# Designed miniproteins, single chains, continued (4): the designs that were tried, part 108

Each design is a single chain, and the fold is of that chain. pLDDT is the mean over its residues in the fold that is shown.

## One batch from the design tools (miniprotein)

Design m15992
Fold by ESMFold2-Fast:
Structure m15992 (fold): chain A 101 residues (1-101)
Amino acid sequence: SAAAALEAAREAAYKAAYEETLKEELERAIAEANADPELRGVGEALEAYLEDEEKGKELFAKLSPEKQAKFRELLEEIERAAREEAELRTNTIVQQALDAA
């Protein structure tokens, strides 16, 4: 029961941290893409994809092959960075709780 409660608390903390870090990493990547003339349209396609997958796919299909490759690369990088940061934040929360006990 105590182990199950701790696991549930960790899962809830990770989910919250992941959603927060995913949003932060997405906003950063979109801003960086929009600042780069070579990536014109990539940031817009990323924003659209997250809000409406079908609209995102339509905008993605209108990109050059080079920009499509960059879109895929950025999306994978965003997801990886969000997972890594969420794990760090979750571990800090858990460690702080254990140290306080």
Scores: mean pLDDT 79

Design m15993
Fold by ESMFold2-Fast:
Structure m15993 (fold): chain A 71 residues (1-71)
Amino acid sequence: SEKQELVQRYVGLKLRLIGLETEIELLEELLKQGKISEEEYKKRVEELRKEIKELKEEIERLEKKLKELGA
């Protein structure tokens, strides 16, 4: 079923999003512990935020498609 395949993809994208958000939290903790520089932290967080934005846009497109299919 197309709906089932899209739901599985949706779950996978949501899990990836959680992973990226968790990586930002880890970087914040490393910064607080002095294990990473402010410059390295800012660079890594900027890259992760860009990936999160792109991923959220993909999730929104998929949510719209699922809604149109009555899922």
Scores: mean pLDDT 87

Design m15994
Fold by ESMFold2-Fast:
Structure m15994 (fold): chain A 85 residues (1-85)
Amino acid sequence: MEKRIEELRKRLEEAESLEELREVRKEIEELERELEREYEEKVKEMLEKKAEYKDILRFMADYQDLLLRLRELRREVEEKEEELK
């Protein structure tokens, strides 16, 4: 996941057109959706298997960190789109 976020950031920095930024934004949105699905499935699995509460909390914290990074990256894409218009 972290590597995919870094790759998206690099593509954002290298993007010179609105079309390239649109592709980056679409990939960010797809990644956010994928992350949300994986999170919901994993939390359900952990609860069904009666995982330790501390393990669930750590997983939730890791998820929030990744989500915040993607939201920040999406904001940067929107700012660059405005600059290129």
Scores: mean pLDDT 80

Design m15995
Fold by ESMFold2-Fast:
Structure m15995 (fold): chain A 62 residues (1-62)
Amino acid sequence: ISELFKRELEIGAQFLAASVMKVTAEKEGDEEEAAEYAKKADELQKELDKARAELEKELAEK
């Protein structure tokens, strides 16, 4: 089991949590919190894409 795989799972879980918090804030009318979580989710999406690319490269090579 690769540390890259574990990192992807951790970032994915954080992304899911941020997405849920964003939807919850939107439903409750907390526009500022919704915007903050949306920004956080975007940052986590970028990190997830990077981690996934590194994991895919590692798996393809080995």
Scores: mean pLDDT 78

Design m15996
Fold by ESMFold2-Fast:
Structure m15996 (fold): chain A 81 residues (1-81)
Amino acid sequence: MSPEEGVAAVVMAVGNLLAKKGLYEEAIEMYEKAASLLPEDSPLRAEALANIGKALEKLGKYEEAEKYYKKALEIDPSLKL
């Protein structure tokens, strides 16, 4: 992996831990940081965007979640949402 992908993976893992604790807004911040470290077409960036969508659904922000899911699928159509 590139150094940026390695750092992004660690930041995503922190986001996942926050989401498991119900800290969805903090999890979104971590996923956004991970996405910012990755190329636009990265499958890992698509996964980060999908995770933002899932966290937004937990916060009741369904319209925003749908936008992130669409962005994720544009990058990686093979994502299971």
Scores: mean pLDDT 85

Design m15997
Fold by ESMFold2-Fast:
Structure m15997 (fold): chain A 56 residues (1-56)
Amino acid sequence: SLSEEIDRLFTQTFLKATQEGLSPEEARKISIREVAKKFGVSEKTVREWLKKRAEG
């Protein structure tokens, strides 16, 4: 599903960013930006997707 693809891309980008020495908070911001670029949506939209997935 689209949600699974978003999760996979987010996780892959997050892990790479943390391996490069970024904090978890900075890695999250970078991952949100990359997902937004790949899917052609705003960063706000990506943040809402992540919140909804975590809560439901």
Scores: mean pLDDT 81

Design m15998
Fold by ESMFold2-Fast:
Parts: structure tokens; C-alpha cells; sequence
Structure m15998 (fold): chain A 55 residues (1-55)
């Protein structure tokens, strides 16, 4: 599983990626894959919320 420090860094990367239109489609693909895993639920929910803000 991810550490709390790793989760913070991933969340920072997601915030930067959602600002770039070229990265949004890739984030949607990543989200679909991450939603299959309970261990990734926190990161998947974060991606959903960030995508909702830019769509």
C-alpha cells in the first residue's frame, strides 16, 4: 500500500495533471483501473473530485 507521504505526492501530481487538457483522458483511464482496487480508493476518489472541478 501507499504511505501517507506517497499519497500526498500522488495527489499533488493529480492536481497538476488536471490543469493540462492532454492529461485528462489519461487520468480517466487511470481512474477506471484504480477503482478496481480497494487499496486505491482514496486516490480514485481524489481523481474523481479533481476531474469534476475541471469538467
Amino acid sequence: GMTEEEKKEVKKAIKELVKNPESIDVLKIILEELEKYESMKEIAEFIKEELKKVE
Scores: mean pLDDT 80

Design m15999
Fold by ESMFold2-Fast:
Structure m15999 (fold): chain A 68 residues (1-68)
Amino acid sequence: MVAKATVEVVFDEERGLWRATVSAPEAGLTVTDEAPTPREAYERAVDKLRAQGEAKGVELEVPPWPPA
């Protein structure tokens, strides 16, 4: 089974950090991470999701980061 991931990246004004939420609902996986830049937040969240997917033996389809 290949689980398709969705990505949401938002700026948290109170913390001054970008928050990325990456979800693969077919696999029951959701991870969130924060970073000073939107790309770093995305990369950190994706790394966490991939680690959890590997632990469950799930193949993940993660959308690439768009060019800035």
Scores: mean pLDDT 78

Design m16000
Fold by ESMFold2-Fast:
Structure m16000 (fold): chain A 92 residues (1-92)
Amino acid sequence: SDEARRAGAEAERRAREAGADAKVEVGEDSAEVVLTNASVGQAIGAIGGATEAMLRGARAEVRVEGDTVTLRISGASGRQIAEALRTLAAGI
């Protein structure tokens, strides 16, 4: 959805302002965010944000591999994706 794509663009912007490289892919019922060169603080913030989003009923998975943080959302409405991405962005 357009709302989810806008939320993804905001998350990407916030990550870049914080010094990370960001790639955001938004589908109809799914999204993937990959943050590269993320600091430990940024990774913790992203995990906290994603966890809060999952507590709202969205399906989300967070993976941390070195300095790469990946958030995957699936089986979710455009609104659920947008809220999860906004929560992630607020945590960065």
Scores: mean pLDDT 74

